# Designs tried in a protein design run: designed miniproteins, single chains, continued (4). Part 69

Each design is a single chain, and the fold is of that chain. pLDDT is the mean over its residues in the fold that is shown.

## One batch from the design tools (miniprotein)

Design m14393
Fold by ESMFold2-Fast:
Structure m14393 (fold): chain A 80 residues (1-80)
Amino acid sequence: SSEELEERRRELSARIDRLLETVPIGQELLQQLKSQLSKLTEEELRVLERDLDVLENYETASATQITGALLSLIGLLENL
């Protein structure tokens, strides 16, 4: 539903805000995605959720996982 998608966007916005305060990487990408959350589809929001899971575990994530998440965030922005 549109209400469920709107709630998901609010939750993702809050997660991005926490990452902007804690993770030293991807800051410009996260800020741009936060401003564009209303334009992301349900499928794109699921991709973003997975990418944020990786970044929220930045200290224990592999370099490959971090790079993959950052490239995924770039891909989401390129589709906007």
Scores: mean pLDDT 87

Design m14394
Fold by ESMFold2-Fast:
Structure m14394 (fold): chain A 95 residues (1-95)
Amino acid sequence: SMEEELKKMLEFVDKEVAELEAEGRRLLRERGAEAALEELRRRVEERLEALREMLEKTAPSASEEKRELAEKVFEYRRRRLEAVLEALRRAGEAA
């Protein structure tokens, strides 16, 4: 079902977000806050740009339901990645 497909995609996003947070905390320890946060922001921006480009290129061939699903996953990913960057910024300030 579309609901099951959405759930699986969101679970994949949650795993990707957790991996970025773990890597981000490692970079904060090894490189310091300024350098780590600049690198992490760049990675997130490049990832979201690449995903948006993919969605725009595939949208004309996709059903309305598939387009809606893809947009929901993209917005969830964007918010979760932005939240991780903010958490890492605050962690860097506390160190």
Scores: mean pLDDT 86

Design m14395
Fold by ESMFold2-Fast:
Structure m14395 (fold): chain A 84 residues (1-84)
Amino acid sequence: KVEELAEEAVRLAREALALLAADPADPAARARAAALDERAVELLKEAAELAKDDPEKQKIVEEALREIQALGAEAVAANPAIAD
């Protein structure tokens, strides 16, 4: 379950980046990307709570968080308006 939640969170973050990359100026795309990122954060929080007593599962959550943060940094670097 922890691995599944982490994988889903990363998948949603990648989908958000793809939407922003396709049309960074589209308010609808930005709103949908924000909703996907919010869901990714919720899933990652749930995964972290389930992993709290398992070092291997904690590593899975940490790796997913780093990947999501990297995707977010990529989106901001490509589209500075997102950082507002």
Scores: mean pLDDT 76

Design m14396
Fold by ESMFold2-Fast:
Structure m14396 (fold): chain A 75 residues (1-75)
Amino acid sequence: EKSPEEKLKELEEETGKVLEKLVEKDPEKAKEFVEWYYEKFEEFQEALENKDYEKATEIIEEAKAKVKELEKELA
């Protein structure tokens, strides 16, 4: 299974595509998503610093679920 850092890189690519569409369709929602994403990224960095890879993975999965939710709303 991939490390949390590798999963984050994959998530960043998916997030970029969703955010690009979201900015065009709903700029207000895009802003809310970016603020939420930065908050989660901060939590992820703290987990990595503490060597809490389970917590880091949990945060990535939560962010991934949110990105998939937004993809469905944009479809």
Scores: mean pLDDT 78

Design m14397
Fold by ESMFold2-Fast:
Order: C-alpha cells, then structure tokens, then sequence
Structure m14397 (fold): chain A 65 residues (1-65)
C-alpha cells in the first residue's frame, strides 16, 4: 500500500543522506539497507575493508536524520 511505499522511500532517503555525510570524510563509504519487517531495518555500512551491520527500529533510524 501507499504507507509501505512511503516508509520504504523514507528509509532509502535516510540511508542516502547518511552515506552522503560519511562520504564527506571517507569517499569509499557505502550505505545499504534491508527492511526486516514493518518496524525494523538492517543497515549495512561499508568503509574500505570494514563492514558494519546494525539492526535497528525504523523510527530510531529516521530520527538520526
């Protein structure tokens, strides 16, 4: 539904914004995400050879932007 699409877009925009901020200090930074359920997102951050994976509430992730 439209609510699900809007939420996916919000998470995608937040991930893109985080990647842009990280790229100000590290041009190799990449941010990807996976929606686990309606309330939970898995955020994948790559910086050089380092990969960090965090599973957090979507509301918390969106509040960081």
Amino acid sequence: GDATLARRRAVQEAAKALEAELRKTDPTALVDFELVDEDTVRVIIRRGDTVTVETIPIEEFLALG
Scores: mean pLDDT 81

Design m14398
Fold by ESMFold2-Fast:
Order: C-alpha cells, then structure tokens, then sequence
Structure m14398 (fold): chain A 93 residues (1-93)
C-alpha cells in the first residue's frame, strides 16, 4: 500500500468516528435533524473512501469536525450551511 492509501484509510476512519460520536451527542440532545446529518456524513465518507478520493475524504473530515462543533454549540445557522455542503457532496458522489 502507498502512503496515500494509508492516508485515505486514516482520514476516512477519522471522519466516520467523528460523525458517529456527533450522532451520539445529537441523540442525547433529541436533535433528530443532526442525527440524520451525521448518518449522511458517514455515507459520504464511505463513498469517497470507495472511490479512493483522498481530497474529498479530507473535506468530509473537516465537515464532520465542523458539524461536531455546531451540534455541541447548538448552532442552527452552521447546521444549515453543513446540510447544504452535505447535499452538494452527495450530488458529486
């Protein structure tokens, strides 16, 4: 395996873990919208990984981290922006 393949696996795993942890936080808050966004971020990370798209996987990790912060802060405007980015990525994948 190349260094790039190892990076792809690491970034994909981090994105999936970050989304899964944020889903648990959203469930504890009763935030059904955020729970659905977490599942969609996980699906995008998995599809980008299957396509071996390191650049997209890195973007998904950044999105997952931003999503985690938005859920913890209760930032509805950030969730609106994140949901638009999720819609865009789903169309590209």
Amino acid sequence: PSEEEFELEVYAALALITAAVTKLHAERQGNERAVKIADRIGDIAEKAYQKKDLETVKKVLELAQEFGRAVDAGDSEALDRIEKEVNELEKEL
Scores: mean pLDDT 88

Design m14399
Fold by ESMFold2-Fast:
Structure m14399 (fold): chain A 66 residues (1-66)
Amino acid sequence: DVGKRAKEIGERFVSGEMTFAEAAREAAELMRREGLSPEQLAREAYKAGATEKEAAAVATAALTGL
């Protein structure tokens, strides 16, 4: 489930469990595998129950990881 994985990246980055570089790498890999843009990845995270802050964190990490 892409949304659940994207939410996990946002949660771990916001909590400090994951560095920005790690979040960027994970988000970029997920986008490449699923064929999604950063905006689409953030939307999938939000649909899976991510907060606005977590979804924004995923989008930012994804943009940098490309």
Scores: mean pLDDT 82

Design m14400
Fold by ESMFold2-Fast:
Structure m14400 (fold): chain A 85 residues (1-85)
Amino acid sequence: AIQEPLTQALLELNVPQDHAQMVAQSYVETGQIPNLKAPSNPGLQAAEPLLIALSIQANKPHLEVVLNKLPLSPATKQALLEAVA
């Protein structure tokens, strides 16, 4: 399931826990990223490339390129790539 790896990635990008859980849960339930009404949140701004890649259902190679440009732990990157298989 992508919910746990996505929540962890958002937390590593400094998205507040409540927002990270909401975004990950909405994506799992609807397949869509919720309307991000907090554009001033620096964590959500930093997460934008990842959220765009997920919203377009980017293939694994495209997602890997995006993840490698983000300040995420190797374990979180691997978990997200495995969840998108």
Scores: mean pLDDT 75

Design m14401
Fold by ESMFold2-Fast:
Structure m14401 (fold): chain A 93 residues (1-93)
Amino acid sequence: SVDELVESLSPNVFELIATMSKLKGEITPEILREAEELSKKEGINLDTAIGRVMFRRWLEQGLTWEDFLKMAEEIHPSLAEALESLLEKEKAG
């Protein structure tokens, strides 16, 4: 379920997704506004909110974890390594 997936992900995953989105220039004014509203409503930091908004949109576009890893690698190898490490720990634990 979506709830189970969100609970299984490290808090750092959403911040990493926010960083990737910023570096790719994918944060539109509409996405930023949605994230700001979510941040205020849920009491979470803006980067976590951006990450959640972008993660949902990417899933709606049919992107997979392999697509996220490829995207991270294209931006910077260290981002791909960080995301892969977090994903492997969640799958193993």
Scores: mean pLDDT 74

Design m14402
Fold by ESMFold2-Fast:
Structure m14402 (fold): chain A 96 residues (1-96)
Amino acid sequence: MTLEDYVKAAEQMYKAGELTEEALEYVKKGVEYLKQGDLEKAQQYFAIAQALRQIHLAQRNGDERLLAVARELLELARQGASLEELRELLARAAAA
């Protein structure tokens, strides 16, 4: 997926009500960091955006269990968990 495709996908999610404005801004900032060569910062911002999206969807659906898991993922992303660990945990949150 190109960087432009990634931003476009996030904007589509925002228009569909699946993504908050805050999460969309994290995606845009992550792409900006990636273009600057800051891979670690880009990965952190993308992980935060995904966790925020899961929180928003869980709140809209009244899924308190998914909400708790998504909030834990957000905290781990902010603490600098590895990309592989965050991707696994995000996939588990989405499946729950």
Scores: mean pLDDT 76

Design m14403
Fold by ESMFold2-Fast:
Structure m14403 (fold): chain A 102 residues (1-102)
Amino acid sequence: PEVEELRARLEARLGEIGAQIDSIVQKLIDEGKLDEVPEFEVKPLTPEEIRALKEQIEKMDLSNPEDAIKALKLLMQIQNTLVEALRDGDLEKLRAVLEALD
């Protein structure tokens, strides 16, 4: 069914985002800039907010620890939104979230 195809695609994107988060966390820990996973805003994002945050992250210099920490928090908000969409999202929600990630 279409919803299962969208779920599979969203799970793949979630895996990519998780790997990016893990990479940033490990680098910050190795550099002594982060002792533990930071707190982030848990509020679910709209598709428009996901797109805006994604564009913001793409403009950040991840070699800068301050920007890397900001990017980490934004990626964690996106990750949380994707997890919620996979748990409770209908076809329209899954599609809108995937389109925002493109």
Scores: mean pLDDT 79

Design m14404
Fold by ESMFold2-Fast:
Structure m14404 (fold): chain A 79 residues (1-79)
Amino acid sequence: SLLEELKKLIEELKELLEKLKNGEISNEEAWKKVQEITARIQKLAAEALKSGSVPKEELNKLLQEAENIIKEIGELIKK
């Protein structure tokens, strides 16, 4: 489902953040992956809005969680 795909992408963002914190991935590679995952999230969110298959409250919570993780990754890369 679109919901499960969105949750999987958010887990990929969490894994990316942990790899970045542990020095297992370069800042450049991490940011490239963030951009790729963000594009996929935007596409799935648009599909979810069109289909109505995901409750808007749950969709908004997932998008906020993704935004928070992306922001944290960005802050780590700037340092």
Scores: mean pLDDT 84

Design m14405
Fold by ESMFold2-Fast:
Structure m14405 (fold): chain A 67 residues (1-67)
Amino acid sequence: ALTVGELEALLAAKFGLVPGVLGVDPSLEVSELDEEARRRLLLFARAHGLPATGKADAELVAAIRAR
């Protein structure tokens, strides 16, 4: 399963974000994000024209990788 650390590495590589931007343990799976971390991800997705699902799902990850 995709980890928070893997998601943050993709965001850093594609958008230049600093490590730890989601404020959670990088070893956690992205399905384990709390409401505040999911809300931050949703706002980021909306700002950058990514799928705004509020989840770190396969659709969002594929869109980030395609940048």
Scores: mean pLDDT 70

Design m14406
Fold by ESMFold2-Fast:
Structure m14406 (fold): chain A 75 residues (1-75)
Amino acid sequence: MAEALKEVAERVVEEADRLIKDAEQGKTSIETLEKMIKVAERVAERARQAGLDETAERIESAIKKMKEVLEKKKA
């Protein structure tokens, strides 16, 4: 379980970083950001519950950045 969760978390962080970059350039839709935030929040919660604090922290940082970009898009 933990290994699979770490793999999912790593993919989520990588996708989030890409989406943040694309969103800052106007290349990502609001809907795509909202979907990714929801996925990342679920994975971060599971990582924290599993004791994967470093992994959860990385995802939480990505979520915070995605939310900031989303707020700027929505105004």
Scores: mean pLDDT 79

Design m14407
Fold by ESMFold2-Fast:
Structure m14407 (fold): chain A 74 residues (1-74)
Amino acid sequence: SAIDKILRAIETGDFSGLSSAEKALALAIRARSPALIAEVLRRHPELVPLAQQLIPRLDPERSAVVTEALRRVA
């Protein structure tokens, strides 16, 4: 699934099988920057539901930065 591929990318840096938009999201989450995640989500609003689905699957630190990014794009 897209979720499992993005989780792998975030944890390991393995971006295989991701779209360019999904890779941008994974890189922004790896950078732990709400500002970069928010920028990716503004450019790729189709990723907003995927970002929401990632929150319960991420560790607390990464979950917090994705949650903050979603607040910024709302």
Scores: mean pLDDT 88

Design m14408
Fold by ESMFold2-Fast:
Structure m14408 (fold): chain A 95 residues (1-95)
Amino acid sequence: KIVEELKKAADDAIEGLRRATESYEEAVKTLQRLHEEAGKIKKKGTPEIKKVVNEFLGEAARAIMEALLNPSRADEAIQRAKEAGDKAIKKAEEF
C-alpha cells in the first residue's frame, strides 16, 4: 500500500514538474501537493519509510526548483525526479 501511495506521489510530482516550467504558480502548486502527499505517507510509515519518503521529497523539490529557475534544463530535472521516484518505490518494496 505504501508502494502505491509513493508511486502516485511520484507520478503527480513528475506531471506537476512538467507544468512547473510554464508558470511560477504551477511550480508552487506542485511543491504544495508533493509536501502534502509525502506528509500523509510519513504519518502512516515506519522510520525506514519516512527516510525513503524524505529522500524522494528532497530530490523532487530540488528538481521542481531547478526546472522553474532554468526551464531549458527541465528534461534533466524530470529525469532526476523519475530516478528518485523509482529508487524510493524499490526501497519501499523491501519493507
Scores: mean pLDDT 79

Design m14409
Fold by ESMFold2-Fast:
Structure m14409 (fold): chain A 81 residues (1-81)
Amino acid sequence: MNVEEIVEKKIKEILEEARKQGVSDEVLKAARELAEKLVKEGHPLEAIAAALVMIQKALMGASVKESKEHAEKVARSLLEL
């Protein structure tokens, strides 16, 4: 019903699928926190993109810190457009 509710459900689905693909709980928590922050700030599409980018970076063997920093840079770049 609410766009925010739909996006929140989608983020949960993305995180659940990532867990099945072997992404660590630490990365999943970081992705959730970044996505929740972006949704709260009124950027639901950017929240989905940031979560996906963090997960993809982690799946490619990046550290938790590197995955977080990369996702934050991508989110910032999208918001500057």
Scores: mean pLDDT 81

Design m14410
Fold by ESMFold2-Fast:
Structure m14410 (fold): chain A 95 residues (1-95)
Amino acid sequence: PAEKFIEAIKAKDPEAAAEAFEEILKNPESADPVFGKIVEAINKAELSFLRELAEVLLERDKMHAFEFGSFLYLVGVTTNNKELQELAREIFSKV
């Protein structure tokens, strides 16, 4: 699931990324070996893509969207990326 998530982000495929993220939420430990690569992929992703991914998650499951927002906030804080922090707050306002 974690590798699929990274590949979907690189391919700019929000539906595939949403599905892969939901698989990670079911088995969070599957992300542990590649967590740094996931953080890098998110931090380098276009903000418009991450917003589109969040919208797909909101339509599928609001709790999954909340988990995604929480992850973006964590990445934003740890990488000093204010745009990710702002996007996370936007997602939280819709949950």
Scores: mean pLDDT 85

Design m14411
Fold by ESMFold2-Fast:
Structure m14411 (fold): chain A 94 residues (1-94)
Amino acid sequence: MYTLTLTLVGPDLDVEALEREVRRLLAEAGPVERLTITVDGDTVTIVVQMSDREALERFAERAIELGLELGARRIHVRIVDNETGEVEQRAVVG
């Protein structure tokens, strides 16, 4: 099982469009064990759990592109392998 955490920050971020498009992308990605979307001011945190690492990574790339198009100025990406504890992190600036 893999956990993706996307933290998107931007005062102009279209949160409603982001939530709609994220749900659409995940429906196309395959089986999802968990989806949580949390909004706190100018910050949107998306947590996704999937067993398919390739599908999760493809979703992450598409969600990053989408977030930048919808007004995110910074996106922090974190992927955790829940079995090994291995962590991959990166930041994207729009």
Scores: mean pLDDT 85

Design m14412
Fold by ESMFold2-Fast:
Structure m14412 (fold): chain A 93 residues (1-93)
Amino acid sequence: STKLEDDINLGLARIAYGVVKTNLPLIKQRAQNAQTQQEIDEIISDLQSDISLLQKARDLLESRKIKDEDDEKLLEEIDKTIKELQDLINQLK
């Protein structure tokens, strides 16, 4: 692995986290306003996709040598967000 690969992995992880974090309030609003089983199923599917994206981001960060406080903080925020998404899925089931 090159240092360039490590930098790319960090960038991809940040993008993935940013996308999920930006969409979180909208998904929570959709969950609160859902009226049909089809809407609930679509929300659960979207939440599962976001969890998968964050798990990939986590794996990319863990593949790096963690020597930076920012890397550790991002991992903690990803883990917290995965848990929030899992809790929301469990609430909707």
Scores: mean pLDDT 84

Design m14413
Fold by ESMFold2-Fast:
Structure m14413 (fold): chain A 89 residues (1-89)
Amino acid sequence: KIKELALKALEAAAISSFTLPDDYTRELIDEIKKLAPEVTDEEAERAYASGKAKIDALPTQEERDELGRKAVAEFQKAYDEIKKLLEES
């Protein structure tokens, strides 16, 4: 549950890094790893690489910008859900 949401959030952070400053993206990654310590650095790197591959595969800048905006929302949703699950556990 939490690990799956964390990996999804890390992919979203990677996609959003196309539109967000690098230092902000690093902060988001660190927050997710803090909430889900069961995620290994290797798993986090794979999730990040997967996200970057997804954004890079899109043929137009408009599609990349749209995915980037959706990724920011997806990250926030996953972050909030992880926090809620931790609060309820």
Scores: mean pLDDT 74

Design m14414
Fold by ESMFold2-Fast:
Structure m14414 (fold): chain A 88 residues (1-88)
Amino acid sequence: SVDNDADIARLAAEPLALLRKKGLENTRQRVFKLVTESVRKDLSVEEARDRLIELINSDPDLTPEQKEELIRLINESYERVLEQRRRS
């Protein structure tokens, strides 16, 4: 659904902006591809979040500190999505 697609995109919006700001283009492209695939496959927002976290944890171009920051941003966005869904 359009709402689900938008929610998946919201999980990655802040991570993608941070990756762009830091010049981490390879990771940014991997994240963008995963978001596009998650939308195309009609994955749940929960499944998309889990796959994003796995991608970040396995990415060789990221430091441990960068992984922690990106995962925090993903989780904060996920909690906002859940809160919006509870109010709808």
Scores: mean pLDDT 87

Design m14415
Fold by ESMFold2-Fast:
Structure m14415 (fold): chain A 66 residues (1-66)
Amino acid sequence: MTVEEVEKLLSEEHEDALLAAVLRVLDRGESIRAVAREFLREHPVPGLTLAQLEAVLRRLVAKMAP
């Protein structure tokens, strides 16, 4: 899956959890890797790797930070 395909899937199925993860990075200064690891533990998605989720979170953090 591409980063864009993963972002779309997570936005459709886990929108609230994805937003909460981004806010943990932006508001609380938590590491993207730690947040991504915890997200996969709580919301496992078949075929989704930690590296792909880290890439999605980095992209969303950059997009939401003005």
Scores: mean pLDDT 79

Design m14416
Fold by ESMFold2-Fast:
Structure m14416 (fold): chain A 75 residues (1-75)
Amino acid sequence: MLRGDPELTKEAILKALEELKKENPELEEKLDRVMEVAEKDPSKAFDEAEKLLGKEVKEKLEQLALRHYIEAAEA
């Protein structure tokens, strides 16, 4: 689970969502909805992703967000 700096967590989730939009342009509208949730409450972003896009997309989002979080924390 992503824990620590709330702003860093939010930025990591938003970067992961932008990456997913580039890889999956057909999902852009639904991913934009998840981005709106993440900007207001990042803790709800993964649940919203599962609800709108399914478990596989949620798991990929979690992995991408963790990668971006680690990269930012190491910088």
Scores: mean pLDDT 79

Design m14417
Fold by ESMFold2-Fast:
Structure m14417 (fold): chain A 78 residues (1-78)
Amino acid sequence: RDELIQQAREHAGEAAEAARRGDKDTAKRHVDRVRDIATSLGKGEEADRLADQAIAAIDAGDVDGFLRHLGQLLRLIE
């Protein structure tokens, strides 16, 4: 569990950095990795919802919305 949470934190950090740079594709790929980890920890349904909200936000150019939903996704498994 702790190793998976650490990997999720690393992917969340990469997603946040990519989003701040305007690299939407990289941000979305790292969000999908956090989603996969959350699903493996039994949080799949809520993780899918939060990941979809994060992806919708970044596709709309809403970096603050993306970071908020990414933070919620990470808190789901911590």
Scores: mean pLDDT 84

Design m14418
Fold by ESMFold2-Fast:
Structure m14418 (fold): chain A 55 residues (1-55)
Amino acid sequence: ISCTITFSDGSTNNGTISEEQLNQAKSLSDVKVDENGDIITINNPSLGIKITCTK
């Protein structure tokens, strides 16, 4: 799965993760998960990091 990590300053890093790794990230207690079709956004407000993945 292709993902983009966006930091609080607007900088981005691109990467690919497995579906299992994505599901593990979604299960973390300190994250907010939003799913819209094939787009999954995982926001960690404490770190100011947003991960956006497309299936």
Scores: mean pLDDT 75

Design m14419
Fold by ESMFold2-Fast:
Structure m14419 (fold): chain A 76 residues (1-76)
Amino acid sequence: MQEELNEQALEAAREAMKEKGVSEEKIEKIIEKTRELIEQGVPFGDALEKALKEEGVSKEEIEEILEKVGQKVLAA
């Protein structure tokens, strides 16, 4: 189910951001923005990338987070 897959992906994103040392407050803002964009029809990967960029995460860190999320989702 798409909703269940989105929740797994958001949890994977939360874990990846924690592993990269992103603050809990910033993680919550990124997750909230990502959910908002998904509700507007933006694909998860694009939504997460945009939310990370808006919160000032570097391009290199964004790529590393997206890679970790992909690995976690595929391993589940």
Scores: mean pLDDT 78

Design m14420
Fold by ESMFold2-Fast:
Structure m14420 (fold): chain A 92 residues (1-92)
Amino acid sequence: GLLKEVLSLLQSGEPFKALKLIPKLSDEEQELVLGYVWTSENLDTRDKLLVISRINTPLAEKVFTHLKNGVPLPPALEEKLNKLAEEAAKYL
């Protein structure tokens, strides 16, 4: 499905190809992408900001603001992102 395609592109280091597809995902699927991107070692801070900027959820806006300003995430928010990343991994 589209979610697996987006996650596979991000895993292969092709974030620009994923950008066009992310807005076509459901809000729940976009939050899975957010968790994956946040925990990814394959994406630098610039690529993370670029991908997160295309995610249209309140959680993504909060994460973007913290990351852009170099401010550490609150522990509860980081734990939420880790759980989303674990769920996203099931699609890969």
Scores: mean pLDDT 87

Design m14421
Fold by ESMFold2-Fast:
Structure m14421 (fold): chain A 57 residues (1-57)
Amino acid sequence: SAQLNAIKMKASDIVDEALKTKDKATVAKITQIGVKMVKSTDIDEAEKLLKELEDIV
């Protein structure tokens, strides 16, 4: 869906920025969430994962 794709695109942007600026431990955490985001098919799950990414970075 367009909404799910928008959430995934925003998450991808956050991950890309964090990979350039954050320490290795933070990068490991965001990478784990990023993998879950790629596999997600539920908007509610994707929204929760996006919030987790925003809270970490």
Scores: mean pLDDT 82

Design m14422
Fold by ESMFold2-Fast:
Structure m14422 (fold): chain A 100 residues (1-100)
Amino acid sequence: SMEEAKRNLQAAVDIIRELVEKALAKGELSKEKAEKIFEKLEEAEKKIKEGDLEGAIKAIKEAIKLVEEAVEKGEIDPTEAAPSIAAAEILIMAAENEAA
């Protein structure tokens, strides 16, 4: 259902947001980089509200890419990032299946 897809995408946004907030709080990630990721998550939330699931998925994937770049630069702990990214990707797949 559309409602289930929206819940799964919102859960993915929440997981990535929590990961980024923790990295920012530890001083690992710069405020500027965190703001860029948060901007993509805000775009995803707007798209979820609009019912644009494809746009929401794209924005979440762009946020994940920025997180992966930060992990490569040592700005986010890979042991914290990997399970969060995996969980978010599972939720995205569940949303894609519900929208079909």
Scores: mean pLDDT 88

Design m14423
Fold by ESMFold2-Fast:
Structure m14423 (fold): chain A 73 residues (1-73)
Amino acid sequence: SPEVREKAREAMEKALEEFKKFKETSDNLEELKETGEILILIIRDNLKKLKIPEEEIERLVEELKKEFEKILE
């Protein structure tokens, strides 16, 4: 459904913005990595609540992990 896809996109975008903001305020790479892991868990849970197929959730989570890695570089 379009509404579910929109909510999934919004959740992903919020996670990315939150991580970017945390990076602006933190000089600790270990804390940044831990925050990224927590955001991934939150996103995974939110996507499951939206009833997105697990295979699609894994693809979205993998993409988010790559984006976090790029932000850390």
Scores: mean pLDDT 81

Design m14424
Fold by ESMFold2-Fast:
Structure m14424 (fold): chain A 60 residues (1-60)
Amino acid sequence: ETVYSAEEEEQRRRILALVNRLMTEKGLSPEEVGLLVQEIIATSPSLAELARKLEEKVKE
């Protein structure tokens, strides 16, 4: 089975927490969050970059 690195696992956990916060604290729909994630991945496939951009969106 393919196992993610410990750092990648940490980024995945942070991304899930940030997605939940965008929905609950910012009131974004699941569709809006999905589109935002796809847009970020299209410009940068890095999980660390995705986590950083989602964190900035939550801080707004």
Scores: mean pLDDT 74

Design m14425
Fold by ESMFold2-Fast:
Structure m14425 (fold): chain A 87 residues (1-87)
Amino acid sequence: SAEELHETLLRMLETLIAVETDPEVVAALREMREILERHRDDPLGAARLVLARLRELAERARQKGDLATYTYLELAVHEVEELLAEA
């Protein structure tokens, strides 16, 4: 459901924020959390916006050699893609 999608994405972002040490990545993840809250009326649209930003962050982490950040962001990308496919 749309409610389950919102709650799952919010939990995922909170987990990523808790484990991330790069302040720029943390700021971007918090901005994604704001996107979810601002677009409660369109959870699917919000999820697509979050997916695009997660992909961008994962690629930036890969380019700078931050393999830990890249790995869990890629796992998050995969989870969001699966959630959107099931919605």
Scores: mean pLDDT 85

Design m14426
Fold by ESMFold2-Fast:
Formats: structure tokens, sequence, C-alpha cells
Structure m14426 (fold): chain A 108 residues (1-108)
């Protein structure tokens, strides 16, 4: 374990959680993609968080294209995000992905 900082897994889990939270807020509040990209970029510190940022940008684009309604493509992206959160033991990030899914399904 890292003596002088949070363990890497805890840092990645916290970053993923914050990334999911800012993306959920961006979808609900109609935040511009440029602002979301900037917020996500600040949270990128690893290969996992970079991949998550790329998937969250794709989620925003697909959700806006589909009038904030759930689709097969959105389901696939959310599935990848759930796998990343589960691998990093980011339980709050998993809950936030489920909340994003419920929000998009409620708009159907």
Amino acid sequence: MYKSSLPRDERTARALTEMMRVTKEALINNTPLEDLRRRLDRLVSSRTTRLAAENLVELWEEAKKNNLKFSFEIGTILGVLKIMAAVEHAEEALDLVDEIEEYLKSNS
C-alpha cells in the first residue's frame, strides 16, 4: 500500500465515482460537451480513468443524439462503465451508472 498517499485503487475508485457524478449532472443539466470534456480531463490519471472519460463522452453524445432516451448503444456503454467500476471496487460509481440508466429510461 502507498504510505504517503491514498492507495491507487482508492484514487481510481474516487475518480471514477466523480466522473460518473459529473456526467450524470451534465446529462440532467444539459451541460455542453466541451465543459464535460474539461471536467473529465482533470480527473484522468490512469489508463482506466482515460478509458472511462472516453466512454462517458461517447455516452453524452449518444444520449443527446437519442433525445436523452435509453438505446442499445447507451446500454453497451453503461455496461462497459459498470465493468470498470466493479473491477476498481467503486461501489458509488456503480450506483451512479444505475442512476444514469434509470434517468435515460424514464425519458422513454
Scores: mean pLDDT 83

Design m14427
Fold by ESMFold2-Fast:
Structure m14427 (fold): chain A 62 residues (1-62)
Amino acid sequence: MTKGESELEATLKKAEILSKQGRDKDAADLLNKAADQMKDTDPEVSKKLRDEAKKLLEKAKK
């Protein structure tokens, strides 16, 4: 497994915990920050993190 895939899994688990606590905006912010940190080293992982953050932001508005 690549370093980016391990970071993706860990970050998604943290975001899931925040979302389950009703903190969807905080979860999305966490994912966006992780995506920014990985954009130069693993752009595919960065894109997946941003896509997941977008879904959480849409959920927070409903």
Scores: mean pLDDT 76

